Designed miniproteins, single chains, continued (3). Designs and how they scored, part 4

Each design is a single chain, and the fold is of that chain. pLDDT is the mean over its residues in the fold that is shown.

## One batch from the design tools (miniprotein)

Design m8107
Fold by ESMFold2-Fast:
Structure m8107 (fold): chain A 80 residues (1-80)
Amino acid sequence: SAKIRAIIVSAAKDNGVTLSGGLVEQLTDYFTRMQTTLLNSPDQELAAAEAISLLLDAGVPQNTAKSLVKDILQRLAALQ
């Protein structure tokens, strides 16, 4: 989804995170597939563990990865 991709890119920029094009694509595919499950989860951090893991593997610090994922989920919730 172009809309989800734009949210990920914008959230990364606002959180000072540089994402490769490949990682942006992986996160876009993940959040497009999982957004309804994630937004309805009682523990969004645990549910989004795959997205956090992708960021950690790319060298993003743990606290920054968690903050970025929370920001992405908040922006996705605002879409509905």
Scores: mean pLDDT 83

Design m8108
Fold by ESMFold2-Fast:
Structure m8108 (fold): chain A 91 residues (1-91)
Amino acid sequence: SKKEELAKKVLEEAKRLAEQILEDVRTNNLPLSTAVARLVGIQLRAVGMVLDAELAGELSPEEAEEVIKELKPELKELVDKTLAEIEKIHA
């Protein structure tokens, strides 16, 4: 369904961005505070992508709410895991 395809696409984009943040910390000496800010930005971007699909008429408001509810725990797990990996680099 459009709902499932969007959820998958949003999560794949979030994972790609998280991997880029980790690479920037490892290779480009990205400060921890900047990395944390960018990780928060991933969650906001994900919600924005779902709301953009609702505004475009691709999802109903109810479907958009369901996608956001499904994505929130996965995005939190991704952010927590990425932060733990960043902490290992600084240990």
Scores: mean pLDDT 85

Design m8109
Fold by ESMFold2-Fast:
Structure m8109 (fold): chain A 62 residues (1-62)
Amino acid sequence: MPALTEEEREELLQRLAERYQTEYKLPEEVARKRAEVILETAENLIRIGDEIDAELAARRAR
């Protein structure tokens, strides 16, 4: 997957926070904190997935 730039990350964070405010009626500060945690979690899951896929591919090549 393409790596998120700092600018793209901030834009996604703002969009996620706006959606939480609109859909779940969360305060802006809480929505931003939740968006931050979700983005960090998604980034970590993508990284872990890529590492697992690389290990599985290496094991199949043997």
Scores: mean pLDDT 75

Design m8110
Fold by ESMFold2-Fast:
Structure m8110 (fold): chain A 66 residues (1-66)
Amino acid sequence: SGTVVATERLIEILRRAGADLNLKPGDRVELTTEGDTLVFRVGDDEARVPLDRLTQAALSLPPDPG
């Protein structure tokens, strides 16, 4: 488990993966792993997302010109 900072890209990945967390850029997100499922927690919100669904969502986005 750990904490990640929500970026615009992470928020879009989560939206495409079907995770409804009402995130804003800069929010602190607690991340826990349960087998092949990632658990995201922000305040009172929690979303459980299979790792393969997150991978698919990330790959569906154009590469960030960073």
Scores: mean pLDDT 79

Design m8111
Fold by ESMFold2-Fast:
Structure m8111 (fold): chain A 71 residues (1-71)
Amino acid sequence: RPDQLGQAGRDLALWLGASDEGAQALSDALRAGATEGEVEGVRFRLTPQDDGSTVLAASRGTEARVRTIPA
């Protein structure tokens, strides 16, 4: 599951215009257990769901995206 969170975070950060280095840093933070943070203006937050899944939300400026990571 940390690998899925890290990959989703990297993909979202890149799509929101982060550098490769910034996207990797965000991915690494998620793998290390960060539940929220900001890298290069990309703000992220994890929200646990009742079904055991986790919603990863990421935003930069007016753009926002979400990913649901299964349990």
Scores: mean pLDDT 81

Design m8112
Fold by ESMFold2-Fast:
Structure m8112 (fold): chain A 67 residues (1-67)
Amino acid sequence: AEEEARERVREALKERFGWTDEQIESMEKVAAITAEEKGLSPEEGVRRLWAAVARDLGLDEQAEILA
């Protein structure tokens, strides 16, 4: 479910905004670093980022799965 939700959000970013896999990976890396600075795990930071991006894209079902 989570992996499928992330894949759907990744596809939407590529389709609507022309994002590359490299840009998406860079975004995840920044989220992980920012999470660590706030005392969260890198995994938690990346999960919250994907949920927030899904919400911003109107993919509410995916956002709920990733939250």
Scores: mean pLDDT 81

Design m8113
Fold by ESMFold2-Fast:
Structure m8113 (fold): chain A 94 residues (1-94)
Amino acid sequence: GMAKIEELRKKLKEIKKEAEEIYKKAVEYAKKGDLLGLIGSAIRLIGLQFEVELIKKEAEKLGDKDTVKLADEVLKFIEEKIKEIMELLKTLKV
């Protein structure tokens, strides 16, 4: 019911906040030339994408269009941050 929808929405907001913090650390790693730190950040963001996809499927089963839309917004945010990290990786010289 409603309690399950509230739980899914809370998880999506927490995942977005975690993705923002991962990206902040990724930028710090790039400034330091920490290639492994940057790669690790990308892997963590990919893991969060998987979690959001599972939440989206659950929201679709519950018929909650607003939570599905929120999941799509979080997915797009994470995809954009992964793309930005991949561009940062290209600028690193070994």
Scores: mean pLDDT 88

Design m8114
Fold by ESMFold2-Fast:
Structure m8114 (fold): chain A 80 residues (1-80)
Amino acid sequence: AAALRERIAANLARARELKARAADDPHWVALLDSLEKQLALASKQVDLAEATGDAKLLAAAQRTVDTVSSLLDALEEKLA
């Protein structure tokens, strides 16, 4: 879970940085806000999985982080 929490924190930092760079584009800001919300949900799923031992919640959080990370990579390339 520690590695997944680190990935969530890193991706949140990336999303916030991209949102600052794309501040003039309301559509990009809205997309990045959505990705931040998905990462926040994944963080809560990790917390609940650690409290309950529910492997399905951990797997769901991992899938969300993988998807968001890929989207952030694509958005970062577009803004570069």
Scores: mean pLDDT 84

Design m8115
Fold by ESMFold2-Fast:
Structure m8115 (fold): chain A 65 residues (1-65)
Amino acid sequence: MEEKKKKVYEAAKRAYLRALEEGKTDEQARSTAEAWAIMMAKVYGLSDETGREMAEEAFREVKEE
């Protein structure tokens, strides 16, 4: 995985888990993590679509564990 995409993925996963730890619902945690992933993708010069994809991948991996 490209290093920039990996950083976006890790940021999305961290934001999602943090939101859940703060007592947010799964829907709220996903929304927060997706918005954060899009912002981080923009910082690294990636598309909003790439940010969403990285967030979706993080959600799938967390739910299967």
Scores: mean pLDDT 79

Design m8116
Fold by ESMFold2-Fast:
Structure m8116 (fold): chain A 80 residues (1-80)
Amino acid sequence: SIKDQFINQVNDIHNRALDQLSKAKTKDEIDRIVEQYQAEVLDLYKKYKPFLSPAQLQEVKNEAGRISGQFLIEANLKKS
């Protein structure tokens, strides 16, 4: 389904961002990775928005929000 394709691509972005985060050495590098992650997820959302029903759109926003929330926790832990 289109919804599953969106979530799979969010997970792909998340996995790449986690790999980049593991290799980051400075807070500035971590901040750039976070900014790029958020931009990529937003661009993906804009791309898929026309193909999702209102109910599916809410579901993918909630799921992407949870995944992004977890990523931000990982990024903040790395900065410590």
Scores: mean pLDDT 86

Design m8117
Fold by ESMFold2-Fast:
Order: structure tokens, then C-alpha cells, then sequence
Structure m8117 (fold): chain A 71 residues (1-71)
């Protein structure tokens, strides 16, 4: 569990950087959303509601920012 969380957090940081460099890259956006959802689920399983809520807020912001484009 801890290893998976660390891997996903590293992936999340890389995807954030790529998304900031090219916000029109829908594939990066889709992977970022998926990674955030996975982090939320893992932190919920770990009982870390505070971190789960933090990533839920980020997911909401990312989704609203790009709106409902092509999805």
C-alpha cells in the first residue's frame, strides 16, 4: 500500500508538470484525473481522510478548469 501511494504521488507530480507545460494535452489531463482518483481511493483505504479530501478538491478543480471538453 505505502509503495503504491509513493508511486502514484510521484506520477501525480510528473503529470502536474506536464499539464502545466501543455494544458491542451487531453491525454495528460485524463491520466492526471485517473491518478487523482486512485490516490483518493488509496488514502480512503488507509484511513487518511485529510489527504483523501485534499486530492478530491484537486480533482474537482482540474475537472472544472477544463470543463466538459470531449467527455
Amino acid sequence: LEEKIKELEKKYEELRQKFAENPDDLRVWAELVRTLKELIQLYEKAGDEEKANKYREELSEVGKRLEDIQL
Scores: mean pLDDT 74

Design m8118
Fold by ESMFold2-Fast:
Structure m8118 (fold): chain A 59 residues (1-59)
Amino acid sequence: SAALRAKLEAVRSALGEIGKPVELATLRRLVEEGLSVERLMRELGLSRDEAEIVLALYG
């Protein structure tokens, strides 16, 4: 629980830095549906490189 929360907060912070702020609940839903580069690009409007960085941060 705490480890998952910390990873989600790290991702949220990184997204804020690139001007793509997102609610923690939205990130949690995306994780539950299965994170992928394609989903991050589609749902959050990230570039492929940004989506890959986010996936790496989540681990």
Scores: mean pLDDT 77

Design m8119
Fold by ESMFold2-Fast:
Structure m8119 (fold): chain A 79 residues (1-79)
Amino acid sequence: EKELLDAYLAKLPEVEAIDIEAIEASVSDPELAAQLKALVEEATRRIGEALAAAKSLEEAKAAIREIGEEMQARIDALL
């Protein structure tokens, strides 16, 4: 189970890191940039907590999906 979680986690940074870097590079409003960074920090913390609490790969995937959907909605509200 842990080996499957570790393999899943290894692929997450490739997608998430690219999106965050692109957003930061394109944002010229310092207030908006600060809000986006705060959301990224919150998402990273919540994903870490959810992964630490997850009992299965399925539970971890569900938690990450829910956090991702919530963060996307909050980003859309800022843009």
Scores: mean pLDDT 66

Design m8120
Fold by ESMFold2-Fast:
Structure m8120 (fold): chain A 96 residues (1-96)
Amino acid sequence: LSREEKLRLLEHAARVYENMAKELKENPDKFKLSKEEIDALRQRWEELAKRLGLSPEVLEAAQKGLDAMEKGDYDTAAEWFEKVAELLREEAERLR
């Protein structure tokens, strides 16, 4: 990936997780995911972290958010996804 492509992907991912966190707080019933869907998201995060060279902190925050989703603790999931968005924005700033 070029620096420009990596920047766009990081900024897009940050917005996605920021919006997801907001929606989880406002409309949690929209986000009832099956265990299979959550496990697929865990695998995609592992692949994304390797592809983009993300810090272990980003992956840890994402996995903790997914753990909270699996437990139906949507407020806690929202807090972790807000942290994911913050960390992704920090990764983007390091590339500028």
Scores: mean pLDDT 82

Design m8121
Fold by ESMFold2-Fast:
Structure m8121 (fold): chain A 86 residues (1-86)
Amino acid sequence: SREEQLRAMVDRAEALLEQVEEDVRAGKLTETQFLALALTIRSEAYLVQRLSEDPEIRERALEIQERTARFVEEFLPGLKVEVPEP
């Protein structure tokens, strides 16, 4: 079913996020590799959140998106556009 496919997607996104966290902390990923994986995880989780009618699956997908955003902020702080005030 569609919901079974969306559950599989959120399960894969969660597993990938956990692997990426381990690999980036171990210094196994370049900045570009980390960003590409983070974008993949966030995109899949975003799709699940928008398409799933199951509130539990939607909540899990939102949590993955939020965790991924925090990891990007933690490991790639320079990606924030900061305009210094004169």
Scores: mean pLDDT 80

Design m8122
Fold by ESMFold2-Fast:
Structure m8122 (fold): chain A 74 residues (1-74)
Amino acid sequence: MSPEEKALAEAEKLEEEFLKALSKKPTDQLYQAIQQAGELAVEFKKKLKENKDNEEEVKKALDEYRQRLQEIIA
């Protein structure tokens, strides 16, 4: 499995955990949180595509995505 494929699998798990955490919030906050997470996902996937053969950059992009998702649900 390529570094890109591994990062995408980990991102999917992070997104599932994000949605579970989000389900505990009031419904009126859900739309904005989902929109922000969607924008982050687009940025993350772009970085993966541009750096697919660079394990260091892929890991950095995944760690940044994880941190930003946690900030949205905090």
Scores: mean pLDDT 80

Design m8123
Fold by ESMFold2-Fast:
Structure m8123 (fold): chain A 90 residues (1-90)
Amino acid sequence: SSSLQQRKAQLQQQIDALKKKVDELTERAKKLGDENTIKQLKDISKQLDELDKQLQNTQTLQQLNDLARQLAIVESVVGVIAGEIAFREM
């Protein structure tokens, strides 16, 4: 349905924005020499790729809501990592 496609497009934009944020944070972590944070960001990048694949296969509103909950958890973890990087850059 058009409503399902609109919700799917919104989640795609959120995934794309989060991937861009992870790439930005990875470059900042590299400048700090923080190998543990670089590894965590690589794992998150792989998780976002998996969520992107799941999004392409979603057919129901329930599946989209479940994906949105998973994405919110990843976004929260990225926020914590961003805060830690910003603190170390001070």
Scores: mean pLDDT 89

Design m8124
Fold by ESMFold2-Fast:
Structure m8124 (fold): chain A 120 residues (1-120)
Amino acid sequence: SEIEELREKFLEAIQFGDFETARELLEELKKKGEEISAFSRKIGDKIYTVLHLAAEAGALNFIKDLIELLEEVLSDEETLEILEAKDSEGKTAIDVAKEYGHYEIAEYLEKKIEELKKKL
Protein backbone atom coordinates (compact mmCIF):
# COMPACT_ATOMS: atom_id res chain seq x y z
CA SER A 1 0.00 0.00 0.00
CA GLU A 2 1.01 3.67 -0.33
CA ILE A 3 1.19 4.00 3.48
CA GLU A 4 3.45 0.92 3.79
CA GLU A 5 5.76 2.31 1.04
CA LEU A 6 5.91 5.69 2.85
CA ARG A 7 6.73 3.94 6.17
CA GLU A 8 9.54 1.88 4.57
CA LYS A 9 11.02 5.00 2.93
CA PHE A 10 10.75 6.93 6.22
CA LEU A 11 12.53 4.19 8.21
CA GLU A 12 15.24 3.97 5.51
CA ALA A 13 15.75 7.78 5.56
CA ILE A 14 16.21 7.95 9.35
CA GLN A 15 18.43 4.81 9.31
CA PHE A 16 20.82 6.59 6.88
CA GLY A 17 20.63 9.93 8.73
CA ASP A 18 18.71 11.63 5.89
CA PHE A 19 16.53 13.70 8.22
CA GLU A 20 15.58 16.14 5.41
CA THR A 21 13.88 13.33 3.41
CA ALA A 22 12.53 11.86 6.68
CA ARG A 23 10.81 15.21 7.46
CA GLU A 24 9.01 15.25 4.07
CA LEU A 25 7.91 11.62 4.48
CA LEU A 26 6.74 12.18 8.08
CA GLU A 27 4.65 15.17 6.90
CA GLU A 28 2.99 12.91 4.27
CA LEU A 29 2.35 10.19 6.90
CA LYS A 30 0.87 12.83 9.26
CA LYS A 31 -1.59 13.92 6.52
CA LYS A 32 -2.75 10.27 6.39
CA GLY A 33 -3.01 9.90 10.22
CA GLU A 34 -0.11 7.40 10.26
CA GLU A 35 2.59 9.45 12.02
CA ILE A 36 2.58 7.30 15.20
CA SER A 37 2.64 3.97 13.28
CA ALA A 38 5.61 5.24 11.19
CA PHE A 39 7.94 4.55 14.17
CA SER A 40 6.70 0.98 14.83
CA ARG A 41 8.65 -2.11 13.79
CA LYS A 42 7.81 -5.83 14.08
CA ILE A 43 10.38 -8.63 14.33
CA GLY A 44 8.75 -12.03 14.81
CA ASP A 45 6.08 -11.61 17.50
CA LYS A 46 7.77 -8.53 19.04
CA ILE A 47 6.59 -4.96 18.35
CA TYR A 48 8.83 -2.00 19.23
CA THR A 49 9.76 1.47 17.92
CA VAL A 50 12.96 2.80 16.32
CA LEU A 51 13.37 4.77 19.59
CA HIS A 52 13.54 1.45 21.53
CA LEU A 53 16.23 0.20 19.09
CA ALA A 54 18.23 3.44 19.40
CA ALA A 55 17.97 3.29 23.22
CA GLU A 56 19.23 -0.34 23.22
CA ALA A 57 22.11 0.62 20.87
CA GLY A 58 23.16 3.66 22.96
CA ALA A 59 22.61 5.97 19.95
CA LEU A 60 22.20 9.28 21.86
CA ASN A 61 22.99 11.59 18.89
CA PHE A 62 20.51 9.69 16.68
CA ILE A 63 17.83 10.06 19.41
CA LYS A 64 18.50 13.81 19.63
CA ASP A 65 18.17 14.20 15.82
CA LEU A 66 15.01 12.05 15.80
CA ILE A 67 13.35 14.11 18.58
CA GLU A 68 14.28 17.36 16.76
CA LEU A 69 12.49 15.96 13.67
CA LEU A 70 9.44 15.01 15.78
CA GLU A 71 9.24 18.49 17.36
CA GLU A 72 9.49 20.12 13.89
CA VAL A 73 6.68 18.09 12.26
CA LEU A 74 4.42 16.82 15.08
CA SER A 75 2.46 18.43 17.92
CA ASP A 76 3.76 18.23 21.51
CA GLU A 77 1.00 15.66 22.26
CA GLU A 78 1.93 13.48 19.23
CA THR A 79 5.66 13.71 20.12
CA LEU A 80 4.91 12.71 23.74
CA GLU A 81 2.86 9.68 22.52
CA ILE A 82 5.86 8.45 20.47
CA LEU A 83 8.36 9.06 23.33
CA GLU A 84 6.12 7.17 25.84
CA ALA A 85 5.28 4.29 23.44
CA LYS A 86 5.54 0.80 24.98
CA ASP A 87 6.94 -2.24 23.19
CA SER A 88 5.19 -5.65 23.14
CA GLU A 89 6.76 -6.38 26.59
CA GLY A 90 5.31 -3.14 28.08
CA LYS A 91 8.69 -1.35 28.17
CA THR A 92 9.31 2.27 27.18
CA ALA A 93 12.53 3.43 25.47
CA ILE A 94 13.58 4.82 28.90
CA ASP A 95 13.16 1.31 30.43
CA VAL A 96 15.24 -0.20 27.59
CA ALA A 97 17.97 2.46 27.95
CA LYS A 98 18.25 1.74 31.71
CA GLU A 99 18.26 -2.07 31.12
CA TYR A 100 21.25 -1.68 28.74
CA GLY A 101 23.12 0.82 30.98
CA HIS A 102 22.55 3.87 28.73
CA TYR A 103 21.66 6.21 31.60
CA GLU A 104 22.49 9.40 29.61
CA ILE A 105 19.78 8.42 27.08
CA ALA A 106 17.31 7.65 29.90
CA GLU A 107 18.01 11.07 31.50
CA TYR A 108 17.70 12.89 28.14
CA LEU A 109 14.34 11.22 27.38
CA GLU A 110 13.00 11.81 30.94
CA LYS A 111 13.86 15.54 30.71
CA LYS A 112 12.30 15.83 27.21
CA ILE A 113 9.07 14.09 28.37
CA GLU A 114 8.91 16.41 31.45
CA GLU A 115 9.40 19.48 29.18
CA LEU A 116 6.62 18.33 26.80
CA LYS A 117 4.19 17.55 29.66
CA LYS A 118 4.80 21.05 31.11
CA LYS A 119 3.62 22.57 27.77
CA LEU A 120 0.37 20.52 27.83
Scores: mean pLDDT 80

Design m8125
Fold by ESMFold2-Fast:
Structure m8125 (fold): chain A 62 residues (1-62)
Amino acid sequence: MIDEAENLILRNMLLNGRDKPTAEDAALAALSLDAPLGEALRVAAYASKMPLSEVRKAAEKL
């Protein structure tokens, strides 16, 4: 699941012309994972090296 999250974050970055992930990129990756939302958000936060609170806040905005 971490490898899947890393791949999704990288995809989101590249599609938007970014060289670094944002909380939104991590949140979008979490929403694309086949996992319960809480688990997906934790995995995406870990993979992006961002605080879980920032990724969760970005997901709530989406």
Scores: mean pLDDT 77

Design m8126
Fold by ESMFold2-Fast:
Structure m8126 (fold): chain A 116 residues (1-116)
Amino acid sequence: SEEFRKKVEEIKELVFRAQAHLEAGDLPGALAALREALKKLEEMIRKFGEEAVENDPEARLLLEALGALLGEVAWRQGDEETAAEVAAVTRAFRAGEISVEEAVRRLRRALERLEA
């Protein structure tokens, strides 16, 4: 749907903003952008269902990118445990071992840990 594609583009813009903040060394700015991206992804799952997100190649790539950027934030903060957990979640999702909803739930937990 048009509304689904619009939300994908909004998440994509937030992922690009998070990367720009990381390149500038602004970890709080990167986390803020990643938080908004994850929130929009959670809203997409609630509105359109997990299957719609799982079957969209661009949405899947954005979830992987969100995981990669969150892992980079964790590494730069010295939180090696959270970085390893996020990397494991991203790999399991890419391999089809966990659902979109489970991946998003685990990334949300990691984000909350990094904001504490």
Scores: mean pLDDT 89

Design m8127
Fold by ESMFold2-Fast:
Structure m8127 (fold): chain A 99 residues (1-99)
Amino acid sequence: SPLEKAKELFREAAEILRQAADVAAQDPTASPEDAKFLRNLAEQAEKVAELTDPEDAVIQATLLIIGAYIAKKTAPPSVQPLVERALDLLSEAANLLEK
């Protein structure tokens, strides 16, 4: 179903955002706040993957997309590709829920 496929995309986005947070934590040019923000986005993506209501999932996915877009603009170059990939997955998941 579109919901189950969206849940897989949210889980994949969460894994990528966790990886981005770990990379940011090891990057001496990144602020500690960058890594924390990425970890918070990953935790929210995992929670969205557990939602049973598609409407609630769309709302939470929209907030995550906004957060990921902010992260893409503020994150160090070392994590930019990971954040961009996560943003693409979150956008695909949200589109599946609107079908």
Scores: mean pLDDT 83

Design m8128
Fold by ESMFold2-Fast:
Structure m8128 (fold): chain A 60 residues (1-60)
Amino acid sequence: MEEEEKIQREVDERMARLKAALHALATSPEEQAAIDRTVAGLRPALEQEVKKRFEEEKKK
């Protein structure tokens, strides 16, 4: 199976959930802006991290 597709989907799902969860925790406008920026910047990093983690776990 090609994990690239699964990784992209999982990252997208995690980002959506993360944004929603963080928004529920933060009520200040500055926090909301920081969350949006952080989540947007996290996408490429999350994708790479998830991919690396999947590969490493399968090594076991």
Scores: mean pLDDT 74

Design m8129
Fold by ESMFold2-Fast:
Structure m8129 (fold): chain A 83 residues (1-83)
Amino acid sequence: SIEEKMKKADEYEKQGKKVEAVNIYLDILREEPDNEEAIEKLFKILSDLKDYNTALAVFLYLAAQHPDSELLRKYAGEAFEKV
């Protein structure tokens, strides 16, 4: 379930396994692209890693698929400023 995936990603993040956590959040967003918690967690981890190229690519893609989402546009813009 998405809830179990969220819990597993959080456990990986607490262990410092940020790449593994990112992969689970991306998997969640493939099933539920409008999952606000997964969106916020993914951006936070990629920002902590300073992986703004990946953040920009992911959030531009998601914002294009969901043009009414202010949150996705906001994070795409923030990532763009950092690259």
Scores: mean pLDDT 83

Design m8130
Fold by ESMFold2-Fast:
Structure m8130 (fold): chain A 93 residues (1-93)
Amino acid sequence: GPPELASRVSAAAVLTVGGEANALIGKRNKEKAVDYYERGAEDAKRGYELARETAEEAAKVDKETAELAEKIARKSKEVYERNKKLAEEEKKK
């Protein structure tokens, strides 16, 4: 398969993990919780966009990479929505 597609999948996965890490740090650091949640949402959004684009391109040439990118996109969207909700809830306190 094209090495560029594999690299983009890896980058999207790293961004998604970054989003999850920021959500966990925000829960433990109340002073800067909103900052961490907003950063986590930004990273997850970038991961989602990259994974979605990669899945679309990979669908034409590499089914396995396309399926992996689709799974990462779904997870990134979940992480994005979770961080957004956590930020909103923290701002209401």
Scores: mean pLDDT 88

Design m8131
Fold by ESMFold2-Fast:
Structure m8131 (fold): chain A 100 residues (1-100)
Amino acid sequence: KVLSEEQLEELKRRVAEIVRETAEKEGLSEEKIEELVRGVEKYIDTLYEALKAGKITIDQFIDQLVGTVKWELLEAGVSEESAEEAARRVREVALEIQKK
């Protein structure tokens, strides 16, 4: 199943909220939070182009998104516990949006 443009925009918004909340709670600077949010949003756009082109499945899209969010948070200095929780929330959101 391919996501619609509206589903993609909802996914980007909700993932950005999760990343921002997680980074803010862990005490990252506003500059670093904006950098992380922008990076994740650009990655979602790149991943969506691959999905539309039939290069990856929806399951691969979700797995790659979840893995990248966790990795980016860990690299930014977020704790493993908080990064795992954010990754879990991202997967839940992606699965919810896919069902629409």
Scores: mean pLDDT 86

Design m8132
Fold by ESMFold2-Fast:
Structure m8132 (fold): chain A 104 residues (1-104)
Amino acid sequence: APVTTVTAPASAAAGGTLTATVTVTGVPAGAKGYASASVIADDGTVGGGGEAVPTPNGGTATVDVGGVPAAGTAQAVGNAAALSADGKTGVAVGTGEAAAVTVY
């Protein structure tokens, strides 16, 4: 399955947009990889996600997450999808370790 690593700003404004950098690994050979991100508050409220960005295996994408939750602490999480070579069939989905974000 694809695995993500994410880097995000250490702080973000509630209701604002957070820009994250997502690196994707584990995309199967011949598949098309895509990256996106979500911000998840401690109460389980989810802000996100931008449009999925085409991201090859070992590649990095800049993704915007709108609607940052109004919480004191949150996590930015990278998401990856892999589609078949024709882009019509889902092959795999994955995620990875989150980056902590303080919301003010």
Scores: mean pLDDT 79

Design m8133
Fold by ESMFold2-Fast:
Structure m8133 (fold): chain A 73 residues (1-73)
Amino acid sequence: SLQEKGREVLRRVAEEFAKKLKEKLEEMKKELEAAGITDPLEIRKRELEVFIEGVDEFGRKLDAALAELKAAA
C-alpha cells in the first residue's frame, strides 16, 4: 500500500539522515581541532549549523522520495 511504502521511505531517509549527521559532526570536529578552535560557544554554534543543514537536507530528500512514490503510484 501507499502507506507502507511511505513508512519505508521515511525509515530509509531517517537512517540516511542519522548516518550523514554523524559523518558531518565528525568532519566538523576535525576542522575545529585543526583550526585550534576551543571556544565552547563557537563549537556549539557550529554543531547547530551542522544540525540545521542536516534537517534541511532531510526535508528535501524526503520530499523528493515522496514525489517519486506519488509518480510511481
Scores: mean pLDDT 81

Design m8134
Fold by ESMFold2-Fast:
Structure m8134 (fold): chain A 88 residues (1-88)
Amino acid sequence: LSLEQRRRFNLAMVELLYKRGLINEDRYRELVREIIEDADTSRTAGKIHLMVHADGDEETKREFDRLQKTDPASLVLSEETRRIAAEF
């Protein structure tokens, strides 16, 4: 995966955490910023994986697994995620 594809994947994962209610809006915005500022995407990927596996319910873990198997080119980010990312 390219750096841009990995970053896009991390953004999709954080969006999932927010939509599932595992993080509040402030934490969601903070994580989007961390993803954009993460030069190699590895730190934020590891952090997101830990959050999903520590705090995610079975449905969240299933959706996370589905996203991991998704073609990065087919990942669609919400308008909100794109808007927040554009701030950084």
Scores: mean pLDDT 80

Design m8135
Fold by ESMFold2-Fast:
Structure m8135 (fold): chain A 83 residues (1-83)
Amino acid sequence: MKKEGLELYEETLENGAQRLAEAEAGVPGTKLRTPEQLLEFARDTAEGIHTGELEPVSEEGKEVKKEIEEKGKKALALIKEAE
């Protein structure tokens, strides 16, 4: 089992959720309020799932979403390659 893909995926979710929390902190109209919602959104974004329900409203949050999507895609590709 290749650890590199799994480690990158886990770090992407944890760091992405943390950065989204910081970017959306105190932003009016944001739906990204609980740690559970932040982590779920980070996971969905990393996997390329776009529900639109928990979309970030800040410019920083939108940048973090894009970074999670790109890093998640790379991590999942490494996991799939190891299968």
Scores: mean pLDDT 75

Design m8136
Fold by ESMFold2-Fast:
Parts: C-alpha cells; structure tokens; sequence
Structure m8136 (fold): chain A 109 residues (1-109)
C-alpha cells in the first residue's frame, strides 16, 4: 500500500510520458505488421520476403523513431512490395545500412 501510493504520487508524469513514447513506437510497429499483412495477401509475398521487409523497416524505425512516421512506414512497404525481387533486395539493404529512410523511399516514388 505505501509502495503503491508512492508510485502513484511520484511516477505518474514520468510513467505517462514513457507509456506515451512506448505506445507511439508500438503503434508504428503495428503499422508495419498491418501493411505487411495487406501486401502479403494482395501480392502473395513469401514468409522470407515479408521477414526481409519487416527487418529493414524495424531497423529504420529503431535508428530514427521520431523521424519515422507510421504513414511513411505503410507507404514505403506498399512501394517496396511492388518492386521486382532484385530491386527490392537492393532497397532493403540500403534501408538496413541507413543509406535511406522510409520518408526518402516515399519521396523518391
């Protein structure tokens, strides 16, 4: 009870700020999963292709979480999924290396 009361009085603002940041990152990760599910169902992407796109976009999000919007992630996934396999692999490698951001992928389309 004393510990619970201390947490409620001392941590509410910090907990709310951390929860907000975590919720925003979780929402962006969920946007990646939703976009991948849609593209997999529409284009018949293999599990390996879905995993490669997921890994590249998650790496980009982890590098620049505040600069990477959910909208940019969804649009970038749609664009990448439509590319030929060779071009897709090159673009995903550049995203993993940090040579491109999801916003730059969207801007180049």
Amino acid sequence: MAEELREALREPVVVEEETREQSLIAAKRQAIETALLLERNVLGLSDEEVAAIREALLAALERHPELTTGGDLVEAIGLIAQLPPAERRELLERLRRGELTPAEVVARA
Scores: mean pLDDT 74

Design m8137
Fold by ESMFold2-Fast:
Structure m8137 (fold): chain A 55 residues (1-55)
Amino acid sequence: MLQELLERLAEVRKEYPEHAALLETTAQGVERFVALGREDDAQLLAESVIAQIRA
């Protein structure tokens, strides 16, 4: 899961380099949530940011 979420964020960063800083902080947040056992929160964070960028 963690690696899949980080790969998705990296793909979005390649498509939207103007949002690189936001995606980097999002990746750090995802890693932190997974480390705390909060995998659902990690998933929601990643998907919310990606949806916001692609809107």
Scores: mean pLDDT 84

Design m8138
Fold by ESMFold2-Fast:
Structure m8138 (fold): chain A 66 residues (1-66)
Amino acid sequence: AEAEIFLKQADLYLHQGKYNLALEAYKEALKLDPSLKEKLAAVSSFLKSIKREDLAKEVDEFLASL
């Protein structure tokens, strides 16, 4: 599935520290498959744990817009 490809690419970017590219890919995956909402919530928690509140807020605002 196309959503699964974006999700896998997003996870790769996240592990590489390419957080902005990861969030773009996660947003595209979630637009295609809203059931991935829990995965994005976990990503937000991870970003907060590494003190990237700016990116966590972007994820939280995107989730609230759905």
Scores: mean pLDDT 81

Design m8139
Fold by ESMFold2-Fast:
Formats: C-alpha cells, structure tokens, sequence
Structure m8139 (fold): chain A 85 residues (1-85)
C-alpha cells in the first residue's frame, strides 16, 4: 500500500507536469519546482513544505487559466482516480 501510494503520487505529478508543459500561460519556474517535487517522490525524500508551497502556487495559477483548461485538467485527474479505484 505504501509503494502503491508513492506510485499514485508519482503518476499524479507526472500528469500535472504534462498538462503544464502543454499550457503556455504556466511559467517554466513553476514547472521546474513541480519537477523537483516529482524527483523527491521517486527518491522517497519528499519535502512536504516544498510540496505544499508549490501546490498552492499551482492552484493560484490554475485559477487564472481559462475555464476550458481547468476542465481539461479535472477530466484527466478524474480518469487517473478511476484507474486507482
């Protein structure tokens, strides 16, 4: 279960990075920070403070995107959730 949780978190952040790279409005500095979080997850050394700060900035950035882009991410996240259930 712990390994399954780490694999799910890695897939979640990989999905976020793919979405961000396809969304020009998202700054490269935020993508780089989320890639660092993914690296830490894969290495089993997750800094929860960094993860929390980065996800807050991601949420703020996402809220400024067109509704269609927000819905695209929600649909991808829902599909990932269905694969884990």
Amino acid sequence: SEEEHREFLAKFFELLIEFMKKTPEIPQSLIDRIEEVLKQIKEGKLDMKLATEVMREFAETLSKLPEEKQLELEEKLLKLGEEVL
Scores: mean pLDDT 82

Design m8140
Fold by ESMFold2-Fast:
Structure m8140 (fold): chain A 95 residues (1-95)
Amino acid sequence: PLKGTDALRIAEVIAEEAYKLTGKKLTEQEIITIGMLLHGTLRDHFPLTRGELAELIASLLRQFGVALSDEELARVTEAVERELERLGIRLLPDP
């Protein structure tokens, strides 16, 4: 099962990748909030497809004023998928 500390690490990956692509920095408090929201969602709705993960990431970032292009969202989603794989978690294939 995904731990809260794992969810926070994923939130840090989202924030760092979004910053590299958009120049928008999330605050420490916003990153913590994203981690808490991720932990709750992944607890209740795992496993996710890549598309479902991308929608979740886009929704979370939009709440903090960060809008990503489809290309930018794909790159953030890929970075998150790599972190999930390091934690022994694999996404379902998109249909």
Scores: mean pLDDT 81

Design m8141
Fold by ESMFold2-Fast:
Structure m8141 (fold): chain A 81 residues (1-81)
Amino acid sequence: APSVLELTEAAVVRAIIAAGELSEETVEKINEIGRSTKLDSAENAIAFLEKLREVFEEAGLEEAARVLEEGIRQMREYAAA
């Protein structure tokens, strides 16, 4: 089974691909969230992905936000198992 880190990385990579071009402001917000979050539990990974989804929604990147929502669902299923 994939780890918390592997599931989180896969969701972020897919979201970035879906977003295409990111503004410097959006990249800095993502980096700030990354600096403040430890991916040492499914709960922390879910919180991280939820914050990233909000950043993409605020930037109008609806498809990227949708990809992150799917990643959050997968992480919640992982945490519940």
Scores: mean pLDDT 81

